# Ledger of designs, part 65: designed miniproteins, single chains

Each design is a single chain, and the fold is of that chain. pLDDT is the mean over its residues in the fold that is shown.

## One batch from the design tools (miniprotein)

Design m2245
Fold by ESMFold2-Fast:
Structure m2245 (fold): chain A 100 residues (1-100)
Amino acid sequence: SPEVEEEIRKLVGEASRALDNGDLEKAVELTKKALERFDEITDGGLKSALATVALNVLETPGVEVSEEFREKVIELLRYLKEHGTPAQQRAAEYELERLE
């Protein structure tokens, strides 16, 4: 629904801000909430933005994430590799290789 996508967009924006401010626990929590609902996103740009924030969280030194968080990021990247634009497909393939 449009309301759900707006909520996810706010979560992604807040997660990115938390990461920029060094609030790693908040960045993980907000990103996790958005990842749990990525199947409800119809906007491919928002899926890509969520993937970018999630990858930035994973690549941040000292961040602790669950295996479920990592698995959800991989699931989203696989979705983008299969169903994204050509640019999203190339980016997703590159990032999947880095997560192995």
Scores: mean pLDDT 84

Design m2246
Fold by ESMFold2-Fast:
Structure m2246 (fold): chain A 74 residues (1-74)
Amino acid sequence: MSPVEQAMAELERLYAELKALRDAGRKLSPEEAKRLEDRILRAMITVQEHGSAEQRARARELVREIGRLLREVV
């Protein structure tokens, strides 16, 4: 799997994890939230540097939704 494909899979995984946490009514600690933000930043850098226009557009949509979910679980 390419670094870009791994980064896209990571963003999709983070979205699913945060959605599950929100649906369960669970909250993240500040340390857990920071670790997730670091994971998002690394994945976005990879997609922006090496991704196609389609992959960059999908990543931006995923990050927007992840940001909404983070506000509900932090």
Scores: mean pLDDT 85

Design m2247
Fold by ESMFold2-Fast:
Structure m2247 (fold): chain A 98 residues (1-98)
Amino acid sequence: SEIEKLIEEAKKLAEEALKVTKDPVAKKAAELVLRAAELLEKALEGDESAILEAEIELGIARISAGLLKMLNLDPEGLKLIEEAIELLEKAIKMLKES
């Protein structure tokens, strides 16, 4: 499904961010994105409560990404993290409309 493809692409981007980043805030944001992706995979298997948990994790990741952007920290990791967040936000929207 398109939702599964969005989740898988977001996981790949977050994993790449973890490989390239040396910033602890960027690492934490990427870890939160990965956790949100795993929660959305759980939601696809029938655990609808995991959607809210994924939204919370992504919200915290967005705050962390905003901090990185404001402080001009880790532009390479930030780009990957922001793209991964956008993909998972799209996946959540599609899942809620299903």
Scores: mean pLDDT 87

Design m2248
Fold by ESMFold2-Fast:
Structure m2248 (fold): chain A 91 residues (1-91)
Amino acid sequence: MVTFGDVIEVIAEHLGIDKSDIQFLKDGKVLDDSTPLTGEGTYVLEIKGKKITVNLEGQTQEEGVEVIISAVATEYGLSDEEKEELIKKVL
């Protein structure tokens, strides 16, 4: 089962930042790293104070990971190859 913590770990490693500088929020509440990645609506990914909104409503875990990593790739100018590698590392 993929967790939000699994996604944070992969993003932190790739961007070379501390895991403590990355968090997911749901309705203004920070999610625990052990929280399963589920299609339960809209989340905010915060990376070093930068906020990225991701809509995971109705997504499977695989689709949710793809949505999150695609949003990070867009924000940080990552290549399609880097995006694919990150998705593979989480799944």
Scores: mean pLDDT 83

Design m2249
Fold by ESMFold2-Fast:
Parts: sequence; C-alpha cells; structure tokens
Structure m2249 (fold): chain A 60 residues (1-60)
Amino acid sequence: SKEELIARAKELLARAEARGDDFLVGQARTLIYFAENAQNDKELEIVGERLDALEAELDA
C-alpha cells in the first residue's frame, strides 16, 4: 500500500542517515516524496522497485 511504502522509505531514510551517506539520504527523501504523491498503482510499483534498489545499496 501507499502507507507501507511511505513507512519503508522513512525507515530507509533513517538507515541512510545512520550510515552518514548524503547521497542515499537524498534518494530516500525523494522516494518519500514520490510515494506521498503517487496517483495510481503503477507509480506505487515504481516507488517499490526503487526502494528495493535503495535497500540493496544500504545492505552493501
């Protein structure tokens, strides 16, 4: 859901901030914005895919 994607993006933002990576912090903030402004399921799917990519970067 939109609410779950926003919550996940905020969790990844906290992880990026803890890591001290300004680039990943910027990506997480952008994904929060896109999740909050998503108008349809296709846009939510794209946000989900980008959150998966951000999480993989944080896990590296």
Scores: mean pLDDT 86

Design m2250
Fold by ESMFold2-Fast:
Formats: structure tokens, C-alpha cells, sequence
Structure m2250 (fold): chain A 117 residues (1-117)
């Protein structure tokens, strides 16, 4: 179970590298798909932590970080749709920086929770 959590964390880190590459290439359609895949993995991490009886306070904090990451992804989707697949590059860079920053905070919290299991 802890091994499964570490494998999911490793997959998230790998997808962040792929996401960075897509943003550098201005391939925002693929970047958006990778962000959705990352969010799916965060949901899997949350559900696995819940099954492992992680403390309710830590689970609530994890849920809050996932919600914030989902809100950033929603803003990126809205920028992508408004601009016919060509979002404002400055706005995309801002949203990407916010997404990665929140994801780093999420992964730190997950690692702290794993140490308490």
C-alpha cells in the first residue's frame, strides 16, 4: 500500500517533466491532457490514503490542495477554449507555475502523511 503510494508519486513526478516539455514546445493541447492525467493520479493517491486510514485532518488538507490544482486546471481550460486553442502565453506560464507550485506542496504533504502511516 505504501509502495503503491510511492509508485503513484513517482508517476506524478514523471508527468510533471512531460508537462514542462509540452509547455516549452507551446503544445498546450498535450499540456492540458497531461494536467488532467496528473489530477487523476492525485485522486488515486487521495483514495489510497483514505483506505490506509490516514488522519482526517491530513485528508482534508490533501482535498484542499487537489481542489486548488483542479481550479488552476479549469482556468487553463477556459483560456484554451476562449482563444480557439491558442491561449495567452503569459497567462499559460502563470497558470503552469501555479500548477507546479501547488503540486509540489501536495507531494510534500503526501510524503509527510506516508511517514505517519
Amino acid sequence: AVTELQELVQKVKQLVADLHQMVLLSDYERALKIMEEIIGLLDQIRELLRKLNAPGEELAAIDAHIKKIEEINKEFKEEYKKNNGKPDQRKVRQLFTQFVSELVKFLRLVNQVIQKL
Scores: mean pLDDT 84

Design m2251
Fold by ESMFold2-Fast:
Structure m2251 (fold): chain A 78 residues (1-78)
Amino acid sequence: LSEKAKKAGDAFVETLRKLGAKPEAIKVAEEGRKKMEEAKTPEEVAREFTRTAKRLLDLGVKEEDIVEAMRAAGEAYQ
């Protein structure tokens, strides 16, 4: 779980970076990745992901970019 969560988080951050997210958004995504890596259950991972996505939206990251990053993270988690 922890290793898969880390790979998912890395894919999420890398995808946002490739989509041109600002440094502030990348920092939020990296903080979220760390929180997801520390999570003990899939429900906690999902909750931290939702919280991180909301913070990214508040910073002006496009919803479609977040969805694409989520898809990349889900693929890496497999």
Scores: mean pLDDT 79

Design m2252
Fold by ESMFold2-Fast:
Structure m2252 (fold): chain A 92 residues (1-92)
Amino acid sequence: SELEEKARKLIELARKIAENPDEAKWTEEQKEALEFLKKAQIAALIERALRNPEYRELAEKLLASLDEEERKEAEEALRVVQLALQLELAEL
């Protein structure tokens, strides 16, 4: 389960970021984790906007402005973050 391995690594990196909130002291992996979370947020906002009739047209235009790779990366990031949240909730 590559997706589960990515989710567990994201949880580990998020914990390390929480222990040291000074961005200047972050590792490259911690910086990449933040960019990954931003991609997931964009995908989540697009999915929500597509379900709202008032924002659907704007969401469709935004999707059309993204290339295929950018869209796939954002969708994959969202799925990893969703799994990470499920794993965190199961361990609480």
Scores: mean pLDDT 76

Design m2253
Fold by ESMFold2-Fast:
Structure m2253 (fold): chain A 82 residues (1-82)
Amino acid sequence: MVVEVLRETAERLEKLAEENGDPLARYAAGFVRGLADNVERGLLTPEEVAEQLRAMADSAEQLGHKEIADILREAAEKVEEI
């Protein structure tokens, strides 16, 4: 379930990158895929994943990328509910 949420989030970020050409959206998609791979390998807990997603969201918001930040925060909430 956590891996599924992360892969769906990465697909959503890739679609955003294709629609608006935002390089941060593509970078964030790669970051989220990396989190999914680490969870599959047993290297990260759901709590650690949620913390990393929120940290990236905060950075995106500070850079003015509100839509990317909102997508990442939504993913963090879904991961914590599992």
Scores: mean pLDDT 84

Design m2254
Fold by ESMFold2-Fast:
Structure m2254 (fold): chain A 68 residues (1-68)
Amino acid sequence: SEDELAIVQQFLQQLKQAKPSEVETLAQELSKALGLQVPQKDYEKVAIEIVTAQNAEDLLRRLAPYKS
């Protein structure tokens, strides 16, 4: 949705200024903002998806498995 796209765009902007130690925290905040059901053990995987995404739409597709 447009609202989800706007949230993801904001987090990708934060990622450009983020230190590596902050990426997992950003993954947790993004997951909460999008209402995703991410197991605690999978936040590292979500952080990898955030770093590898080419754009906001790509990231939303990568996170689809965690959408309820």
Scores: mean pLDDT 77

Design m2255
Fold by ESMFold2-Fast:
Structure m2255 (fold): chain A 88 residues (1-88)
Amino acid sequence: ALELQLEELGLTEGVHDLSGVVLEVDPETVTITVRGKEYTGRWVVLRTEKGSLNLFVPDALADQFREGQEVTVRVLVADGKAVVLDVL
């Protein structure tokens, strides 16, 4: 599936709850900065009803994300990125 930008999925800045299927988990651990806070974790592709998007999953939550798994997640959207805050 083609990745859509967060804005095209109606994901404005703030906190959103999303449901979907994990399509891909990047095996590489990286550090990103969102609103001046550093997050270390992995990129995950989530397929939702409106399209696929990249979610950043912090290391503390990464074991809850596997290819083919259905998840409901709370995400922070800021600085053009979506960071998973919690698994619901």
Scores: mean pLDDT 80

Design m2256
Fold by ESMFold2-Fast:
Structure m2256 (fold): chain A 80 residues (1-80)
Amino acid sequence: MEGKRAGALEIVREALEMLSEEQVRKLMVTLIRSMIEQGVPVSVIKALGEEMLELAREAGFSESVIEDLGREIEALIAEA
């Protein structure tokens, strides 16, 4: 459907309400990997990653966790 990025962000928003920080991190990484496997353009995946990191910061994740997650997402994108 339109907005694979929008759909992934909605999943993350819902997860932030009910899952632990560790579970949300794993979900974000899983969504990024899934989009890479589906052949979503790298530019779209990068935009999604940035929006996910902003949602995590808004949810109260520590800066160190956000930096770690950002590095993990960037590494996944670099492998694609």
Scores: mean pLDDT 78

Design m2257
Fold by ESMFold2-Fast:
Structure m2257 (fold): chain A 69 residues (1-69)
Amino acid sequence: SRSAALLATLAGLRAAIRDGDAKRIAALRDRLITEFGMAPSTVDALIREFELALAGVPADEAADILRAA
C-alpha cells in the first residue's frame, strides 16, 4: 500500500540520517518528492525533525525549533 511504502521510505530516511549517508538522504528526499508528491520544504522540515530527534531533542522542543526556522 502507499501508506506502507511511505512509512518504509521515512524509516529509511531516518536510518540514512543516523548513518550520515548524504547520498542515501538525497535519494530518499527525491523519492518523497517524486513518488509521494511531498513539497521540498515539507521533506526538508522532516529531515530536520529526524536530525533533532536523533540528537535527543524532545519532541516539543523540536517542534518549537522547526516553527522558529
Scores: mean pLDDT 79

Design m2258
Fold by ESMFold2-Fast:
Structure m2258 (fold): chain A 93 residues (1-93)
Amino acid sequence: DRARRLARRLLDLARRAGDDVTARAADRGVRDGLDGLQHAAQVAYQHAVQTGSQSSLDLAFQGVYLSQIASGRSPDVARRTAQAAVQGARNAS
């Protein structure tokens, strides 16, 4: 339930950003729970690597952050993990 609610948040953010790739993955996360949200975070990360756009990097941050929170990680750990993922995507772009 928590993972499905966080996947809905990621879906909303992806739709507002016009990122159809991340939105489709997040929509599956609403159905599949934690595993689906983790997959959506991976999709957002890969899309950020491919595009290098600020909106894709912002969605990669949110996807990783929300996935970590859904997995029971603290906000500080989730934020550090998301920041590292975004830096990795920038370096790979």
Scores: mean pLDDT 85

Design m2259
Fold by ESMFold2-Fast:
Parts: sequence; C-alpha cells; structure tokens
Structure m2259 (fold): chain A 86 residues (1-86)
Amino acid sequence: SAIEILQEYIEKTKTPLGKRLLQPVLELLQQPNPDPEELALAYMELKAAVGAAEDEETQEGAKKAIELLEEVGSEEFHELVKELEK
C-alpha cells in the first residue's frame, strides 16, 4: 500500500530532515478523513523542501509523498494548493 511504501522510506532515511518531512505526511494519510488544509500545507512544505534533502532516500521519499498526496487529495485539497501557489 501507499502507506507501507512511505513507512519504508521513513525507516530508510538517515537524516532528521527526512523524518521531519515524511512522518507528518504518514500520520495524515493514516487518518480515515484527513483535513484538506493540513494536507495542502504538508504538500507545500514537501515541494519547498525536496531540493534541500541531503540524501537520495529522503528525496525519493518526499517525491513519493507528493505523488501520494496528489492521488488521494480531495477537490478541496487541490483548490487549496492552487490558492497557496498564487
């Protein structure tokens, strides 16, 4: 599952930054009805930070988390992301 894949990336990451970026996303995705605003803010943090990652496992994990949020995000999530990108 998507959650299992993200959990494996968190386990493999060797940096505090990687864990700080990925753990909140995992926790949000484990909720049965995650808040679209919290998801949109996590998405924006991942997008801003993907280039700052020091190791390949963290970079790939962040990219995977972005893809997962784009796939599971509601219409409200996508509209909030558009507003935040303005």
Scores: mean pLDDT 76

Design m2260
Fold by ESMFold2-Fast:
Structure m2260 (fold): chain A 83 residues (1-83)
Amino acid sequence: GLSAEEQALIEHLREAIAGALREIDVLLADPSLTAEARAVLERVRQKLVAADQALAANDLEAAIAHVEEALRILEVDGRAALL
């Protein structure tokens, strides 16, 4: 089974992901959002949902990988206009 420290980390990460998903859903509800920004946020949302599913299965390594992919999408595609 998971250690108490690993269980606490999973609970904390799930709360953080839930918060991020709520913020993304608010942004996606904005009718002024560009198609390009919407596509980036939709991909980030998909990765965060996958991370939450991995945490629900107690797969911390898979959850971290999905969060890292979400961050890469934001850094690369979200900032593409600056390159």
Scores: mean pLDDT 83

Design m2261
Fold by ESMFold2-Fast:
Structure m2261 (fold): chain A 79 residues (1-79)
Amino acid sequence: SVKDELLAQLDTLLAEIHAANKNDEKVRALVERVVARLKAQIRGSKELTREQQLELAKRMKAIRDAALARDVERLERLG
């Protein structure tokens, strides 16, 4: 489903953040690029319910906020 595909993309982003964790500039560039793309896909999808869009947006925001704050403990809890 579209929801499962977008969740898989968020999980991939989280894994890439973990892999890049010692390079703050790389993490920032990665997060800004991927979040912008995923946000557009979530908001533009006619196949997602409002509840699914909110769930995906909440998880995306949590990953972005934790990554930009360099909150390693929160990133570990998210994945």
Scores: mean pLDDT 82

Design m2262
Fold by ESMFold2-Fast:
Structure m2262 (fold): chain A 75 residues (1-75)
Amino acid sequence: SLAESERLIEALERALREEGLPDSVIQAAVEAARAHKDQPLWFQLLAASIAAMEAEPSLVQRINLAILRARKEVE
């Protein structure tokens, strides 16, 4: 639902910021999730994860931890 997608985007932004990731990574992840609001939450998380990792491949481990935290918040 739209409300679930909105909660996911808020959780993603918080988790990525708390992990200390650059604004470029946070923006890429959030924009990807927003672009797929009509898709299931798992697909939005996958899109966000891919976009974040493409923005900063060297930060894959930290990005993955933040994505997992965001997922748990919306489950």
Scores: mean pLDDT 86

Design m2263
Fold by ESMFold2-Fast:
Structure m2263 (fold): chain A 88 residues (1-88)
Amino acid sequence: MKKYDYEKLLEALREALKRIVEKYGKEVTVDEATDVISEALRKYGIEVPKEDIKKVLEEYKKEAGTEKLNEKQLRIALLKLLEKYAKK
């Protein structure tokens, strides 16, 4: 699995969170969040397949027992993406 620079990935994920909150407000679906995250990652030259992003978000959604992700839940899901794809 390709790993990415921690600071670069963190910056891309922070931009994704900001864009999701600005566009959707209180809650976002996994598909909506996946699209925004994929676009932000691509802007930073990070090539993670949408299917892999969606899988991480759906697994967290299932664990949280929710139909949509609020900002706190989205932050946790993004931290899971950071841990999975960041270089240590």
Scores: mean pLDDT 83

Design m2264
Fold by ESMFold2-Fast:
Structure m2264 (fold): chain A 94 residues (1-94)
Amino acid sequence: VLSLEERAERLIEAGELLIEELERRAKESTDPKEKAGLENGIKTLREVIEELRRLKEEGKLTEADLRGAESMIRTAAAELPEEVRREVEEILER
């Protein structure tokens, strides 16, 4: 059974992978609307990751925090190609 801290570390890893992919897509995009949407997604994921790191350092992680973060990460991944979704699933299900 994984600790709350170990689960948070996997969510942070998955979120960082998603941010890298979204940053690549934003850089390659020539559509201002698509680019703005990607940049907003990056900002949201960064805020989620930083909150998980803060809660982990403070020893305040809860099941609700982990479920919320996982939901946001899975939602972001669902809008990306199957290859990226598979990598996220592999990280979360280690």
Scores: mean pLDDT 84

Design m2265
Fold by ESMFold2-Fast:
Structure m2265 (fold): chain A 82 residues (1-82)
Amino acid sequence: SEAIEKVIQAVEALAEGYSLMSSPEAQEIAKELRELVEKLKELTDVSEIIKLLEEAAKKFEKRDPATAETLKNLKKLLEKQS
């Protein structure tokens, strides 16, 4: 699915952005986002991908609200694609 590929690319781009920051916190966020990308690549069912994005957004909400919001927006994109 083109929508799934775009979501994976967006999470990859977000991870790369954090990896360019020198702070230890940004490096941990980059690592966790790369782990999320690998999990997303293992899934073929859109509903399971949506659930994983929702879980990830919730886990990031207290540590990095901007990442959580991005993941929620990507989830919404997939929901609109059916």
Scores: mean pLDDT 85

Design m2266
Fold by ESMFold2-Fast:
Structure m2266 (fold): chain A 58 residues (1-58)
Amino acid sequence: LSKEQVRQITIQQFRLLADTVTEIIAIRQDESLSEEEKEKAIDALVAKHKAQVAQLLA
């Protein structure tokens, strides 16, 4: 990969992280969910984030 391609991938990774963090905060603030439901939803978001990062590196 060129230096510019690595830079662009890094920027996209930071954008994905910001989106994921925002969704985690929303789940944590949702008083209708139990603590177990919040952890399960966060685990699903983390798995989604890892898949999206893997797609960027493919």
Scores: mean pLDDT 81

Design m2267
Fold by ESMFold2-Fast:
Structure m2267 (fold): chain A 108 residues (1-108)
Amino acid sequence: AVQELTDALLARFKQELKDALRKAVPEASDTTIELLVNTFISELARLAVERGKVTEELIREAVEKAISTLKEVRPDISDETLEKLKKALLDAALANLEDIQAIVDEIL
């Protein structure tokens, strides 16, 4: 189920992704980073369940959707900061691609 996968991915990757974003984009608030990571994991889980697998292309799509959601919820964030957050999140997520795939394969 989407919720089981979301919970597993949050337990494994939430802190690691938050730490990566804090280091790469120190001007972003902790609240903004928390929202972005939670939204990304939720979208990643939904897309993984829908497609039955995780690819680099699916990771890129989940990042794009998470950034779009962040822009709607936090219109006060500059386009420059959004671009930095997008790049940092994508880099961190792709660095964990094999571990993400392993968790998805175990649960689905």
Scores: mean pLDDT 87

Design m2268
Fold by ESMFold2-Fast:
Structure m2268 (fold): chain A 100 residues (1-100)
Amino acid sequence: SSAVEERRKMVEELWKSLTPEQQKFVEEAFERIKEALKDLLDPSLDEAIYASLVLIAKEVVEKNPNASNEEFREYILKLLEEEYKIDPTEEIERMIEALE
C-alpha cells in the first residue's frame, strides 16, 4: 500500500538524519529487542519495531541534540514502563529486561 511505502521512506530519511553513534544505538536496541521477542512475535513485526526505535531516537534528538546513548535507553525504558502499567504483556516485560 502507498501508506506502507510512505512510512518506509520517512523512516529511512529519519535514520539518515541520525549521527553514526545514534544509528549504532538504534541498531543495538533493535537487535536486543528482536532477540528477546524471537519466540513471541512474527518476524513481519521487525519493520514496525525498527521504525518505532528510529522515531523515538529522532524525538529524543529534537529535544536534546547532544543526547547520549544512555538518555535514549532511559527514554525508551520510561515509555515501555508506562505502557506496561496500562497493558502488562510478556512482550513489553521482555523488552524492558533486554534494555536494562
Scores: mean pLDDT 77

Design m2269
Fold by ESMFold2-Fast:
Structure m2269 (fold): chain A 95 residues (1-95)
Amino acid sequence: SSQEKLAEQIKKAVEGAAKQAEELLKQGDYDGVTLTGEQMAEAVKYIGTLPLPEELKKKVAQLAADLSGKLAKQAKDPKAKAALQKAADTAKEVA
């Protein structure tokens, strides 16, 4: 269905954002990590407003929560950590 295709595209975007944040963490680009975390939090809020089946929303939100939460634990910079944690917490509210 078009909803399943949209959910798959969102999943791919979430995975891409997480990979970008991980790479920026490896480079010590904490401003870039902070921006990526903020963008992930906004994206998850938007996903929560989409007319998707609850199961697909929960699955995508759970993935975003798991990836953002893992990155937040790895981040040592307080701002980057806070941005990633906010993304994880926002995703948990949608999941």
Scores: mean pLDDT 84

Design m2270
Fold by ESMFold2-Fast:
Structure m2270 (fold): chain A 70 residues (1-70)
Amino acid sequence: SKEDEIRDKTSVLIQEFADRMRDRLTPEQMAEVARGVIDITDKGIANGDSVEEIVDKVRRFIEEEERKFT
């Protein structure tokens, strides 16, 4: 399903972010980023955005979060 495809793709992005930022973020900060991704995903689905649009928004959000902690 569309939701499953979004979940799979965004889970990969979250895991890659966690691997890069492991030594810079607390577990609580990691959880906050994960919650942000869920919020973007939920809003995108509700708005009828494509898989590609939602994944792109999540990628940009993660890039912005990573920049804040660098």
Scores: mean pLDDT 84

Design m2271
Fold by ESMFold2-Fast:
Structure m2271 (fold): chain A 81 residues (1-81)
Amino acid sequence: MTEEEMIKLAEDFKEQAKADIARAAEIGVDLAQAAKKNGVQQMDWLTDQAGKISKSAQEHVQALKDELEAFGDAAVAAAEA
């Protein structure tokens, strides 16, 4: 797997995870929290895998993970309000 392939995989996963979290938040806060936890855990694993390719790939995927976590936090907060 190339660095470019890893970054694309992580970006595609991030977008899917955001969609899953948004849909879960429409149903309820507990589901939104579960979807966020699952998405962040998967991105954490992808960050570790990216680190085996290059530092650049790891830093890029880490930034995508941070974006997903922030999105999830906002979605959970909105579902609680």
Scores: mean pLDDT 86

Design m2272
Fold by ESMFold2-Fast:
Structure m2272 (fold): chain A 82 residues (1-82)
Amino acid sequence: SKKELLEKILEAIDKALEAIEKGDIEAAKKAVDEVTELLGKLTTKESVDSAKEKLIKLIETDPEKAKEALEILKDVLEENLS
């Protein structure tokens, strides 16, 4: 269901946030791959691929901004579950 899919995306975002806080860049990238794969079921493949590339670059160059972007995404998705 859409609700189950959203819950899985939220779990993947939490994994990415935890990995960023621990400085585990490889785990953060893997979690972002999972987030974007699941998001591809809710939106276009092209939008997801673009978002993935931007998030991976942020994790590598500015992990604090990557964390902010993921927290915003989490908030938006949580509001859509209500």
Scores: mean pLDDT 82

Design m2273
Fold by ESMFold2-Fast:
Structure m2273 (fold): chain A 71 residues (1-71)
Amino acid sequence: MELEELRRLYLEDPTKFARWVAERGEALKDKPPEEIQRFGELVKEVLDFFNRLRKTPEYQERIKKEIEKIK
């Protein structure tokens, strides 16, 4: 559930994803090391998903939209 939300957040707004990572990391300071490690693994899984998604039509469409803004 959290993983799917994070994947969606990264695709919709990478800046908001980065902010969420920072805020969630801060909120987990007082949690057991296992929860902190799980958080790190979750972030890594989102990045790994992004690397796979990079070759999908959806990601290619996002790249085209970015190029269109630069043009």
Scores: mean pLDDT 68

Design m2274
Fold by ESMFold2-Fast:
Structure m2274 (fold): chain A 86 residues (1-86)
Amino acid sequence: SEETKKKMVKVVKKLSTLKSMIDAGQKDEFKKLLKEEFGFSDEEINKMSDDEILDKAIEKLGKKLGLSQEEIDEVKRMFYESERLP
């Protein structure tokens, strides 16, 4: 549906913001956004790599927005493909 597509795009855009923060070395802003918008704890962040955090962020936000696992998997595809484009 159009509503589902908008939710998927919203997740991709938020993930692009997180990736931008990693690339810019904005560690404090990155952790703050993860806790405030994606529901991460400090313990979770400290136990995971940046790649694991990004993957988990898609899962957490997708589930929060009511996306199915298939839709979450499509968001992962969209996000990782966008990061590989020039």
Scores: mean pLDDT 82

Design m2275
Fold by ESMFold2-Fast:
Structure m2275 (fold): chain A 60 residues (1-60)
Amino acid sequence: SAMEEAIRRAIEELAAASPELAALAAQLRKDGHSDAEIFEALLRRLPGAVAAAALEAVAA
């Protein structure tokens, strides 16, 4: 779906911007978490303004 593609893209962009977020995403993926769960976990590590922008991009 378009939402699933947007979430995967958002995870990739966040991972590209931060090695810490890349490591977290990789670990959660190994642990069997969904892309939606991984995205939510990454958002919790971001400043509020950046998290809000990422959510808006996925929702658009």
Scores: mean pLDDT 83

Design m2276
Fold by ESMFold2-Fast:
Structure m2276 (fold): chain A 115 residues (1-115)
Amino acid sequence: KVHDRDISRLELKKDTQYIVTHPLPKESAMLLAEKAAESGASVTFLVPVDERVPEAGRPFVEAMREAAAAYPETVSIYEVPDVGFLLPPEYNPQSASLLESIRDPTKKLVLISTY
């Protein structure tokens, strides 16, 4: 699993979908989007619906939305109804169903989450 501080060292692979469940600061979100655009990868940020975003989390959600706006062909936002959907499938069975619904079956999948 990848920590946000490791984004600068992360080498993205072509034809790979990266699903991000970890909140990223603006610099990390934008760097990840830029690296994905350069490598031919795609990035999907999972964010809670606005009513469920805590005040402390709001700058991270704004950062991820800015990255998607800057790289609209590479980066997408997927809104989840509850923060529980941000947990890996091993911890939340509903996350497995969500991942299957947003996954591109022609690409390799990498999950960027907390351990």
Scores: mean pLDDT 69

Design m2277
Fold by ESMFold2-Fast:
Structure m2277 (fold): chain A 105 residues (1-105)
Amino acid sequence: SREQEIVKILTLSFTASSSAYIAKKLAEKGNNELADKNADTAIRLAEQVIEMLKKLKAPQSSIDKLQELLDQMKAAHKAKDYDKMVELFDEFVKEVQKIVKEMES
């Protein structure tokens, strides 16, 4: 159902943010390889969230905002700026919650 897809979108967005936070903590401990893998996971989950929102016909302006955040996340990952990645994923989650609320209103 639409409600089940919305729950999946929210769950995946929270999981993506958690993976980004785990990447930051691993990098702080010097585990750069595992940090990189968790950052890759966070980005893949964010991409899945955007694709699911597209299938649910979220407004194009909302998709464009999420895509902009995703592009910034990819740039931060390439720069190994895990602090910036965590900030961007927090913004991504808030934007996803806003989109879902507006679509279900």
Scores: mean pLDDT 91

Design m2278
Fold by ESMFold2-Fast:
Structure m2278 (fold): chain A 79 residues (1-79)
Amino acid sequence: DELERRRREERMREIQRLLEEYSRIKKQADELEEQARQLEREGGSKEEIERLRKQAEELKEEARRLGEEIRRRVDELNA
């Protein structure tokens, strides 16, 4: 059915956008975590390191939730 195919394509584009967002958030979290590790290696401020790690953890949690949403949507698409 043409309508079902169009609806499937729409869901696929939605999943693609979510995947791009997931990738961006995960990359940002990894960058913050790397910055925190670099500061720790260089003897930087503990307060600054903790702030960066907290932000990275928040982004990782957001990415985890988004990843679960993506998986659910992919499963629905294949059902």
Scores: mean pLDDT 85

